# Designed miniproteins, single chains, continued (5), part 97

Each design is a single chain, and the fold is of that chain. pLDDT is the mean over its residues in the fold that is shown.

## One batch from the design tools (miniprotein)

Design m19578
Fold by ESMFold2-Fast:
Structure m19578 (fold): chain A 86 residues (1-86)
Amino acid sequence: KAEELLRLGNANYTMGDYYYSQGDLKLALYYYELAVDYYEEAVKLDKSYLPNLAKAYRNLAKVYKELGDEEKAKEYEAKAEKYEKE
């Protein structure tokens, strides 16, 4: 169900935030990517979750930028901006 996918996305997003705050960029990346995967599935069922997906894309872009992957950072920044305006 959409609500279960949102719950799993939120749990992984929170773990991403935690590891980012600890300076563990690799674990932050891992958990933010999982959050994006769950939010993308949730959005397919209920588009009201687009703001959750946009926030996850924004933080994923931030982690990629700090890891030096500028191409992926720009890609996810563009995705976040698109869904923030919808």
Scores: mean pLDDT 86

Design m19579
Fold by ESMFold2-Fast:
Structure m19579 (fold): chain A 106 residues (1-106)
Amino acid sequence: MTLEEVLRRLAELLERIAEKTGDDSFRAMARQIREAIEKGDLDTALSLAIAALEYAVRHADKLPQEDLDELIKLGEELIDAVKGRNPKAAERFRKLVEELRQKKAA
């Protein structure tokens, strides 16, 4: 899967989470990620994806377990997609995936 495809799937998941939880911050983040992708600004899209996962970690208690599972899976796909391109982003995603896993286990 390409980086753009993983980022688009993340934005789609964030939109679904917004609808399920009523938290419009997820919808705003989804829109910003899509806009960055459309402009070809993948660095901005990656920064927005990191911010979105950080927000999801802070609000994990309010997220359905199925959506936490999908976020973890997409986070791992993001690590794989960026590890050769942006090692710093890959490290940030690894930490966030670990935090999401811990929140799910709690």
Scores: mean pLDDT 86

Design m19580
Fold by ESMFold2-Fast:
Structure m19580 (fold): chain A 90 residues (1-90)
Amino acid sequence: MSTEQDIRDVLLEMGVSEELADAIAEATMNGTSSKPTEETVLLAAEEAARLAKKRGLSREEVLEAARRAAESMGNHDEAIAEKAVARVFK
């Protein structure tokens, strides 16, 4: 079962553009197993952050994208999103 649609729906509801939401959801699912663990959520958030950065978003917007991806995978700890952003901006 794919969570790609769930990730996309969350991003769209939070006001992210359709193109960006689709791209983040796709990139997240390419690196994420169907059963998310904390490690898997971190990888998904990192993929979302990397894609948002590639789109030219600010560091704050990249952090929001990582948080939204993590939340769609059932993780609500901001520390995971912060670690993902730190990896992308190294």
Scores: mean pLDDT 67

Design m19581
Fold by ESMFold2-Fast:
Structure m19581 (fold): chain A 80 residues (1-80)
Amino acid sequence: SMEERARELLERIEETLDELQTLIYKGAPMSEINKKLSEFLRLVRELLDLIQQLDPDSQEEFEKRLGELVTRALSLLMEL
């Protein structure tokens, strides 16, 4: 289902963000950080497209969770 796909994408976004955090804290080369950030942004876009196809209650829940992850990403980027 689309809801299952949205949940799987959300889990992948969280994992990618954890990997991005690890790279930043270890002082990885900017090329590696940029590659991981690009992957994160691609997954976020995929989830946003999928959310538009969900029922209103599911859409609100996923938008809230995605918003929290994006806020965390912005906080991490401020450390660069």
Scores: mean pLDDT 88

Design m19582
Fold by ESMFold2-Fast:
Structure m19582 (fold): chain A 65 residues (1-65)
Amino acid sequence: SMEEKRKKVRELVRELVEAIENGDSDETIQKKIDELEKALKEMGYSDEEIQQARDALNKLKEDLK
C-alpha cells in the first residue's frame, strides 16, 4: 500500500542518516541511497524530486556534524 511505501521510505531515510553519521563504507551508503531512490520511484517521484531529497540528506549530514 502507499502507507507501507511511506513507512519504508522513512525507515530507509533513518538508516541512511545513521550510516552517514556512523561513517559507514561508501558501498553501504550508496546501496542505501539506491534502495531509497528505488522506493521513491515506486511512489511516483520524479528524478528531480529524488535529487532534491538527496540534496536534503547531504545538507542534514553536514548539519548533524
Scores: mean pLDDT 76

Design m19583
Fold by ESMFold2-Fast:
Structure m19583 (fold): chain A 67 residues (1-67)
Amino acid sequence: GKKLALVADSDPERVPAASEKAKKLFGFDEVIGVQEPDSEKAYELALELSKKTGWEVHVIDGDKLLA
């Protein structure tokens, strides 16, 4: 099945860079960046996206990805 990355970061300036890095490194079919500092809320967004798309959705911490 198709895989989607939800890249969540507290800093809106890092969201685009983290999303591009995730796209290059992990072979996801689609990458969506979101400004969301709360990991629990990011996980809830990923579950909703999975239900709507039927894709496997993975949450990536953008701050940690860029470190």
Scores: mean pLDDT 79

Design m19584
Fold by ESMFold2-Fast:
Order: sequence, then structure tokens, then C-alpha cells
Structure m19584 (fold): chain A 110 residues (1-110)
Amino acid sequence: MSKEEIQELLEIMKKLEEEGVIKVTADGNKLTLTLSDDKEVQEIAKEVGKKLEELSLAKVTVEGNKITIELAPGVEKNLSAEELGAAIAYGIYTKDVELAVEKILEMVFG
């Protein structure tokens, strides 16, 4: 993924944070997302997390509207927790789980 594409995802994430759709906290390899009470936002974020666990890229913990995603060892070399948050925000923005997963795979393996 290009530097410009990553910047666009980060800008979308910042917009969703400003709108109160999500709250993002990144600490090392750990991403914490606090989601609004919007059912579609919650379903998209949870489904992306589930797909990441199925691909062995992360461990996901769900506590109500709070999702904690811990990147697997080695994945952090190509993908930061903040960039992961940006890709998930893009999935929420576009309402497309597969698109979020594709962006994450491009950052990890591309």
C-alpha cells in the first residue's frame, strides 16, 4: 500500500473520531476501539476483528462497545496498531468488511 493511501485511511479514521462514530487508542501492538451505539458500526468492526482472528493476524477481545485487537508477533513489523485502526475505520466508512480486510492484508503482505 502506498504512503498516500495510508494517509487517506488515517484521515477517514480522524473524521469518524471527530463525528463520535469511533474512539481509537493505540499502544504498541494493541488497538482499542470504542464504538458508537450504531448497530452497523458495531457489526462491521466485530466482523473485521473475527476475520483477523481467522487469519491468525490478531487476538480480539470484545467488551460491549469496546474491541481490543492485539497484533500477532511479526505482523507489527508491517502494520502498526494505528494503521489497523485506520483500515477498520475505512471499512466502517464504506460499510464494507471485505474492503477493510483487503487493506489490512495489503499492509501486512504487500
Scores: mean pLDDT 85

Design m19585
Fold by ESMFold2-Fast:
Structure m19585 (fold): chain A 81 residues (1-81)
Amino acid sequence: SAVDEAAEAFRAFADHVYRLRKQGKKEEALRILDGVEARLAGNPEAVEAVRKMRESFLKGDEEKTREYAAEAGRIAAEAGV
């Protein structure tokens, strides 16, 4: 489904962002998250999920970062018609 595809895409995005953190490129990763939050600004629930993703990322919680990214993708896809 489009919702499952969006969740998978956002999980892959989370893996990329967290890889940047592991490479010492934390500021680059945060700029990318800022861009995603801006693109989702019309969807408050998706923005909240991205903010929780950012908080988990800052805390070094890779699995929660991935989970909140998938949630943001599902919310955005469900509201995006």
Scores: mean pLDDT 86

Design m19586
Fold by ESMFold2-Fast:
Structure m19586 (fold): chain A 58 residues (1-58)
Amino acid sequence: MKEKLDEAYRDAVAQLRETGEIDVEALREKYGLTDAEVAEIVQRALEALGLPAAPLRP
């Protein structure tokens, strides 16, 4: 991943480990991500933790 996407991915994985949820809006604001970039990061974070992809509704 690009530097920005790698940092956002790490943050998303940490959020899942700590809370079981990803704050999609916070990721968009913090890293300046597009909706597509956020969706990719969420999917990759879920896959990394062995979780099924789920629709997220902030």
Scores: mean pLDDT 73

Design m19587
Fold by ESMFold2-Fast:
Structure m19587 (fold): chain A 55 residues (1-55)
Amino acid sequence: SMEEEVEKLKEEALEFAKKKNLSERTISLILSMLDHYKDDVEGARKFLEQFKESV
């Protein structure tokens, strides 16, 4: 389901954030942003890709 795909993206975001030693506040913001894409998996994926490129 789309909800399960977004949960996978959240897990990927958490792993990336831990690897990059990002703050807990930043991690919370990223996860909240991904939650806004719960019905738009492609949008969530693009957001995460852009975020990774910005770090």
Scores: mean pLDDT 80

Design m19588
Fold by ESMFold2-Fast:
Formats: structure tokens, C-alpha cells, sequence
Structure m19588 (fold): chain A 67 residues (1-67)
């Protein structure tokens, strides 16, 4: 998939909104999609790790943050 940093940012913004609403699983999906468009996006990685921690998946969050 070609890189699309603008799409990645849109998805991270929506993911952040879902985090605020307590919809952590839905936020997780959006942050994962953002990383498909921009794998080096720090904001999306931090969002993904944050959503994983909210879901009690601390080991998966640590794996995301290890890059």
C-alpha cells in the first residue's frame, strides 16, 4: 500500500475521539489502519499503545512501543 500520511492523521484524530468516548476497541482498529497508511507515524503508534493499555493488553502495547 502506498504511504498516505494525511489519511493516517485523519484516522489518528478519529481514534483519539473514540478514546475520549471510551470506545477503545474501535480506536484500536483506527490506529492500526493509520499505521497501514504510514507505518512510521509516531502519533498512531502512541495511540495504538494507549488503546491496548486501556484494553488491558499491556504486553501488546509494549511490543508496539519497542520500535
Amino acid sequence: MPLDPEKALELTRKGAELMGLGKYEEALELFQKALEYDPQNEIARRGLAGALRKLGKDDEAAEVEAR
Scores: mean pLDDT 81

Design m19589
Fold by ESMFold2-Fast:
Structure m19589 (fold): chain A 55 residues (1-55)
Amino acid sequence: SEEVQALIDETLARLARVRPDMAPVVRETFAKLTPQQQRDLAERVLAEIDRLEAA
């Protein structure tokens, strides 16, 4: 869905800022997942980004 794709794009953009080495790996992972799994992964990655940015 467009909503899930927007969430993926935001997640990858933020990840590229804090972990540019991981952004390509996570991008490839998203491509292999269902929309539900993509949403779940994006939520976990965003939580980790928030943790890293708070440190």
Scores: mean pLDDT 84

Design m19590
Fold by ESMFold2-Fast:
Structure m19590 (fold): chain A 91 residues (1-91)
Amino acid sequence: MVSEEEINRAVLELYVAVLITVNKDDPEKVAFYREVLDLVSKGDFEGALAKLEEYVAQHPDDADAWRLLARLYEFLGNTEKAAEYRAKAQA
């Protein structure tokens, strides 16, 4: 049976893939989300968080990046950070 961890990671990977598709006409966003997808698929969640936090500091208007950062923190069990970044995605 597929583990709950594998299912949760697959859901996160699918979410990043959706962001790549939604932003298909923005090559810089596509390139960034492809890098995040690669890190998540390798299990490098710390690297993915670092890239996302740096990205949102430079692109605070990218609501998709804030939502992804929230989902990644939720996946890692940090519900407080997940709630904080989810709120920023709505601003």
Scores: mean pLDDT 80

Design m19591
Fold by ESMFold2-Fast:
Structure m19591 (fold): chain A 65 residues (1-65)
Amino acid sequence: SIEKAAEVLVEKLGMPEEEARKYAQELAEDPSRARELAEELAKKYGVSLGKAEGAVVAALSVLSQ
């Protein structure tokens, strides 16, 4: 579910739900962009790449189940 993946991004990165839903949708459409989006989110929210990557991987896990 895109909504569940967005919830994971909100909880882990503190981003607004609307923006989290947009990124969750982009991940659902092209999972190969996970690394690119993690790097973008790390820069945008000022978190470590590892934290952003963990959030994106968790969101992907929800999308693939």
Scores: mean pLDDT 82

Design m19592
Fold by ESMFold2-Fast:
Structure m19592 (fold): chain A 86 residues (1-86)
Amino acid sequence: MEERIRELEERLRELYPKLPEEAKPSIEALLEAARLAGEKARVPALELAIDFMEKLPVFDELSEEEKEELLKKEEEAIAIIREGLA
């Protein structure tokens, strides 16, 4: 799993600088949740973060309502990851 985690972290570093500033705090929270999740939950958490980040490069082209929906979905993903740690 070390190779998979490394691959996901590399992908994350590639995508993170491309994120809109308004999305970065939520992504940071998701990444912190992934870090705290431990090894068995880290891969799913990182995959979830990458999925959101891949959608965020088009964020500037989204309507305000679409932006709010995307950010809300990210917050829900963070809550799911934290619940999975219990």
Scores: mean pLDDT 67

Design m19593
Fold by ESMFold2-Fast:
Structure m19593 (fold): chain A 58 residues (1-58)
Amino acid sequence: SLREKAEKLHREGMEKWLAKDYKGASELYFEAAKLYREAGDYSTAKALETQAKQLLSL
């Protein structure tokens, strides 16, 4: 499902963040956010978009 794909990308993004790959984490968070929006989870999508933008500012 879209939600399961979003959750997988979110987990992969967190792994990149832990590895200090902030650009990779940001890209995965934006992709996860897109899928969360398509699944109707607007609050999680907005949170991930905000996090992704913050990571790109580092």
Scores: mean pLDDT 87

Design m19594
Fold by ESMFold2-Fast:
Structure m19594 (fold): chain A 74 residues (1-74)
Amino acid sequence: KVEEGIELMEKGIRALKNGDYEKAIKYFEEAVEVAKDDPRLRAAAYRMLATAYKKMGDEEKASEYQKEADRLAA
């Protein structure tokens, strides 16, 4: 449900702010899964995944998730 996806995004953002990048990635991955029927929420989750991977130094995954977010937002 949308409510579940929003809660996962909030948890992910909190983890990201605390520097818990692995935990943030898990929450954002779950948000993508529960937001199957919500392209806007899925795009937001992919943008957050890109941000988390960039902070971990994984530029390739960051670029991949950013492209997925851009595709869903178009």
Scores: mean pLDDT 82

Design m19595
Fold by ESMFold2-Fast:
Structure m19595 (fold): chain A 113 residues (1-113)
Amino acid sequence: SVTLTMSGGGTVPEGGSLTLTGTASGPVKALLGVSWEMQPPGENRKLVAVGGKSAPGFERFSATISGLTVTLTLTGLKKEDTATYFFSALAVSEEDPGRLIGVRGQGAQVTVV
């Protein structure tokens, strides 16, 4: 089975920066189609980035893929950016490169003070 490990998050002052990192392990060759979402307390999830494009209002954030590691770099943080952040990706099977496996990282909490 493919496992995703999330790191990063925590409490950061307004105007600060954070990097959230997800790493895939197991029988996975590559990650494709990385998407990032945020869920502020008491609100619905919002799309932050998909592929190489930030969603409207999230141009301060950038998402990258390097091998089996994905990062979301959050800059110029605002209080409204306080949320649990999630990512999802399509993993290319190591055993069958024609097979895609949907994978999701656990949530990472970001609190802006």
Scores: mean pLDDT 82

Design m19596
Fold by ESMFold2-Fast:
Structure m19596 (fold): chain A 68 residues (1-68)
Amino acid sequence: IEEVIPGGSADRAGLRVGDEVVAVDGKPVFHGGQVASALADGKPRRVTVRRDGELVELTVSGGVVVKF
């Protein structure tokens, strides 16, 4: 993740700059466009990120546009 807006939906869900999104709802993703499309409808999504070499699962909700 390239940028997280402080106080935005992504920040409140626990996403951080430097996180690598690897899956959404258990489906592997390979580029930011897939993640953006999956989150665009504002529904709760289970997002898996790689942070400091570990996999972390977060729930992201709300119409969010994240820069990768």
Scores: mean pLDDT 65

Design m19597
Fold by ESMFold2-Fast:
Structure m19597 (fold): chain A 57 residues (1-57)
Amino acid sequence: VSEEVKKLAEEGKKAIEAGDIGKGAELLGRAVQLARQSGDEEALKYAEEIAKEAGLG
């Protein structure tokens, strides 16, 4: 998993836990974009897992 994708996914999760759903969704969306752009399937799966745990899908 790339450090940047992991960082964005964790920041998104924290934003959601703090009640900022919009910012959390934006950060998780960025993590997914970076993972797809790099072709890193492990990073993509990680970002999607965090989004699912956060209730975004």
Scores: mean pLDDT 76

Design m19598
Fold by ESMFold2-Fast:
Structure m19598 (fold): chain A 76 residues (1-76)
Amino acid sequence: PEFSEEYFELLKKAEEAAKEKLTPEEQEKLEKLEKLEEEVREEALKYTKDEELKEKLEEAKELSILLGHLLLKEEK
């Protein structure tokens, strides 16, 4: 529970750092992904045990991978 919230917060910070270096088109794409991440996080908090929760958490992992790739692109 605490771990998952920190995980999403770290993703948001990484995303914001990446946005400053990205083109406007890439920033718009990240905003869409950020909104999806928020939806997944909010849905996760609404449920205690649910199959939908598991699927949404899996989507969140894919978002974290995408953010990781973006950060690597920005590294010197």
Scores: mean pLDDT 62

Design m19599
Fold by ESMFold2-Fast:
Structure m19599 (fold): chain A 57 residues (1-57)
Amino acid sequence: SREELAEELGKELGISKESALGILDNYLADPALTLALAEREMGPEAAALIARYADKL
């Protein structure tokens, strides 16, 4: 489920489940922008992780 994916993503990124849910929701709205911002703010490994979890939605 979305909530389970957000919990796992949050644990792997070291952020809250609520923050991870926001990232996944942003990805569904605009994946290219979300990944570009994630790479800038959190690095390329975090951006790749976000994409991997979003593909499971």
Scores: mean pLDDT 85

Design m19600
Fold by ESMFold2-Fast:
Structure m19600 (fold): chain A 71 residues (1-71)
Amino acid sequence: MKKELEELEKEIKELEEKIKELEKKYEELKKKAEAGDEKAKKELLELGIELGVLLVKLGVLKVVLKKLKEK
């Protein structure tokens, strides 16, 4: 069980780092979209969807980690 917890914690950390990278790109695109860049508006929507999917995955992994720690 401890080895499974360590692997899951590593996956969560890697996913959090990926989300932070995408959040930085999202902020850059948001500024361009607010300035009237139509291409940036489309890219912002696409990135927002990707971030949403990754945030859901992160939430699921954190719930699994909590359940494993209860055992």
Scores: mean pLDDT 81

Design m19601
Fold by ESMFold2-Fast:
Structure m19601 (fold): chain A 67 residues (1-67)
Amino acid sequence: SAHFQEGLALLNQGRYEEAAAKFREAIAADPRFLDAYKGLALALTKLGRLDEAAAVGREARRIFPPA
């Protein structure tokens, strides 16, 4: 999605807060977009928001349980 691509561009620029916002917009548009959850968790990790990154990882595992 456009939001996901914008999030990746912002990550590459070190604009992690804005990247996280774009990944959240991508998830809102498609709640089954696994790569958007990965992008959000990465952006939060870069911000040092490790508890929030872990929460995103748990939500992704709930929606996409491991084989």
Scores: mean pLDDT 87

Design m19602
Fold by ESMFold2-Fast:
Structure m19602 (fold): chain A 62 residues (1-62)
Amino acid sequence: SAVLQALEQALEAAKRGDSEALRRLAEQVPSLREHLLAAARAVEAGDFRGALEHLVAAAREA
């Protein structure tokens, strides 16, 4: 699934603190856009737990 692949890439990006990768993934996967943008903002704020919570929410919609 392209959605599952995007979520795996998003988790790796969050672990690296790479908010730009999360924003690029949000543009590539419209169904996950809001969750991935929220995860990117959490990473930018230094909130790794918040980023993971947004990615879990995205996975539930997949």
Scores: mean pLDDT 85

Design m19603
Fold by ESMFold2-Fast:
Structure m19603 (fold): chain A 86 residues (1-86)
Amino acid sequence: SEELYRRAVERTTEFIRKLLLKVLPEEEAEKIAEEVRELLLEGRVDEAFEYLREALSKHVSDFEADILTSLARMAWAIEKIRAENE
């Protein structure tokens, strides 16, 4: 359902926001998290995570950007399963 999808997006976005706040300035973390949220709400999942990886690469090493993006993708998979089982 649209409601369950939106719930997964909101929970994933909150996870990403908290993760980014550990490595980026607050303003940049909020900007990146909001763009990822908008792309996910549009169903543009691969584009959302590609954007996240590219945005992170401006602030951290390529290796760190890959790891953080992988964690975000795992969070998305978990939150989708969690939302469907509620």
Scores: mean pLDDT 88

Design m19604
Fold by ESMFold2-Fast:
Structure m19604 (fold): chain A 61 residues (1-61)
Amino acid sequence: SAAALEQARAEFLRALGEAIRAMGDAFEAELKGDKKAAERAKKEMDRALERMRKAAAAIDA
């Protein structure tokens, strides 16, 4: 349905925003030498990318 497609697109854009934010956090943590923060940010980015992949699959279904 159109509603389901719009929901999937909104979820994709939300996850994309999370991925971009997490990437920025990872770079900042690496510049500061904060290894724990860098690892946390990389895991957040991986989770956001996985959510993007699932949302993209729902759009293409």
Scores: mean pLDDT 86

Design m19605
Fold by ESMFold2-Fast:
Structure m19605 (fold): chain A 119 residues (1-119)
Amino acid sequence: MTPDALEFQGATGTGARALAEAGGEAGKEAAAAVVNGAGRAAAYAAQGKWEEAARAVLEGGERAAELLEGVDPEAAEAVLEGGERGAEYLRQGKPAEAGRAVEEGLRRAAEHLAARKRE
């Protein structure tokens, strides 16, 4: 595995854990969708298949956003924005930057879901 593909997986995994911890069942399901998409994306990125990697990230992010839409639309938006930025970086052959963009979106989504729990 290339170092950049490993960095992408690590960053995405960290963000997904935060989402799962903050979001209850919906957050756990959304986190699983992101991890599945990221796993496919990392496999494509390791092969230099950047368009396929970008699509895998977008598919995972879109599924996660669908799962969160009925719970917290702002959390759904944060995941979708992170996925879109991540896909853009993957198309540029920048998996490390893509992983950070996805992680940032997932962390923002986790913050929205955690704030909802405190009410």
Scores: mean pLDDT 84

Design m19606
Fold by ESMFold2-Fast:
Structure m19606 (fold): chain A 71 residues (1-71)
Amino acid sequence: AEKAVELARERGKLSVEEAAKMIAEETGVSLDIAYQGAFSAGVSEGDREYLTPEGVEKAAKIAEEMAKVLK
């Protein structure tokens, strides 16, 4: 999810919805899984709408781990 992280750095933040879409496109995980990862990362940062660059990286890791478990 390097493109999503780079965009978040350029803007200072990225919306949970935009991050989820970019993560799904870059990693091949389903949008539903990517959205759950992005939402979980946002909640952990205290913001339900936006992610920092570090939040986007965490969202991608959560989505990839969920995809491995859910098949």
Scores: mean pLDDT 78

Design m19607
Fold by ESMFold2-Fast:
Structure m19607 (fold): chain A 60 residues (1-60)
Amino acid sequence: NPVIEEIAKETEELAKEIKDLEELNAKLYEKFGEKMQKLSDEEAEEATIKVIKIKDKYLK
């Protein structure tokens, strides 16, 4: 799914640049709110899991 891939890629780029968890979370919510509304419930859950995994990888 290209939308999920885009969300994952942008999350990884942001997580590399923004090391403050609160600032990163605010940026992700602002940027992905609209994209998430375009996804089905299952696709939104898949995207959310990928975002969590990326945050865990870069922010510990």
Scores: mean pLDDT 77

Design m19608
Fold by ESMFold2-Fast:
Structure m19608 (fold): chain A 99 residues (1-99)
Amino acid sequence: MEVQEEAKRAAEYTKGMSAEEAALAAQSLIRQGKEKVAIAVLGQAVRTHPERAEEIAREVLRAAEEAGNKRVAEAARRILESEDRVAVAEEILKEVLES
């Protein structure tokens, strides 16, 4: 699947990004309508930068709400509302990459 491969590739590139770079990448993907790819970047960014998980998820949530992207907003809220943000991010990333 083209979108599936793009999401996997984006998650891989996100491993080398700072928290700020990953948040900006997700925001760009949201504005492009690349919902699945944006969620993959969000999930990997939280895994890579667990201490900054709240900040990353808040920035992505803001961008998703501005763009009217309900699914990305729901993914970001799911991370923010959890007690184990890394575990939820891993679950979200798995869901997106296996769909």
Scores: mean pLDDT 85

Design m19609
Fold by ESMFold2-Fast:
Structure m19609 (fold): chain A 65 residues (1-65)
Amino acid sequence: SLELVQRVLTAIFEGASDEELEKLLKEAFESGESREAVIEALRELSDTPQAQRAIKILEELEKSR
């Protein structure tokens, strides 16, 4: 959902912990609908240090599958 995407972005820019970001990203991936939206948003923000941190966590989650 859009709300979940917004929560992920807010957590990134508010400096949430890696644990909280991992939890939110897992939730987005389980819903399916939010997965593509989160990835697209992170790609557009990939020049920010905050988004780079979230992208790294995302890559680690993909490795654990």
Scores: mean pLDDT 74

Design m19610
Fold by ESMFold2-Fast:
Structure m19610 (fold): chain A 60 residues (1-60)
Amino acid sequence: LTPAQRQALIDAVAAFLVSKGAPEAFARNLAQRAVDEYEATGSTSSPALQAVIDAALAAL
């Protein structure tokens, strides 16, 4: 991923988590961890977060 693509994935996951009631700082931290896991392993164990990442990647 380019830095811009990485940031877009983080923003998408963070926005999803905020929409579910998570505080912004917590959502952003969790989103960074999820995207880091995706870059390291090619997936995330959360089906909901994986769907958000897949949708964001399709939009890139």
Scores: mean pLDDT 82

Design m19611
Fold by ESMFold2-Fast:
Structure m19611 (fold): chain A 108 residues (1-108)
Amino acid sequence: MKELAEGYAEAEYLGEEKLAEQLRALIDALNLLSNEEELLRLLEALGFSEEEKKEFLAMSLEEREEFLKKQAEKLKEKLEELKKEKNVELTEEEKEELERLIEIAQVA
């Protein structure tokens, strides 16, 4: 969860709206693994097809968590690539702002 919240905060900071939305959807999906209706909405936001949604819902809770973690790894790789392209250098003050955004993302 913390690593996803960190990714969300960094994506927001960089102005990468689509990546931030996808990371937020993953955070919400991991928190709502047993809520089928809300999960379907979040999977749609992540770009899942109707067939992929059915396969996901047929998974155990452990399999669902593992699958979402793999999606999180892919989004983190995209974020790291974007950070390298933008030569992101953070001051101590900006790091404190990011930590606040991370805390908000974890609880909101």
Scores: mean pLDDT 70

Design m19612
Fold by ESMFold2-Fast:
Parts: C-alpha cells; structure tokens; sequence
Structure m19612 (fold): chain A 77 residues (1-77)
C-alpha cells in the first residue's frame, strides 16, 4: 500500500539523520497500516538500537526477520 511505503521512506530518512524518535514514529505509522511490513520492523530495530533500547531492538529485529521470511516464502513458487 502506497501510504505505508511512504511512512517507511520517511522513517528511513529520519534514521539517516540520526532522528531515532522520528524514525520510530514513522515506522509505527507504517505498521498501523501494514503490520507485516518487514522494512518498518527493521527500521524500528535500528532506531531502538540507536536509542540504546536493546530489548525493544531485539524484539523488532525478530519481527522483521519473521515477516521477511514470510514474504520470501510466499514469493517463492
């Protein structure tokens, strides 16, 4: 969905600037639209690592890996 990908893009831009709180905010908005968006979960993991929240970073990374694996399995015939 176009709107979810737009928030993922904004979250990634915020990560590149070091604006971890903004990155989390936009990634969360993307996940409200599509909870299975592996990209948004990956951005959350990186942003939480930047803030020093290792526990939340680990949880977000696990969800990113899970959703990425699901997408790869579904795309592969």
Amino acid sequence: MEEAEEYVKKAREALEKGDYEEAIKYAEKALEINPENAGAWSILAEAYKGLGDEEKAKEAKEKADQNLRKQLTEARA
Scores: mean pLDDT 79

Design m19613
Fold by ESMFold2-Fast:
Structure m19613 (fold): chain A 68 residues (1-68)
Amino acid sequence: SHAEAVELAGQGIQKAKEGNGEEARELFEKAAELVSGERRRLLLEAGRKAGEGNLEEAERLVLRAAAL
């Protein structure tokens, strides 16, 4: 569900903050699989930003996906 996808993405942000980029990436990929369209695009982009170390933009994108 959308709510489950957002929760997984939030866990991905937390793993990225802990320096665990691999687990963060897997969590964002799983979150994106639960959604489609614009929500999926935003969550995939958030995963890329988290991987780049841009946690502020990653969190912003997750919040935008949650608001759709």
Scores: mean pLDDT 83

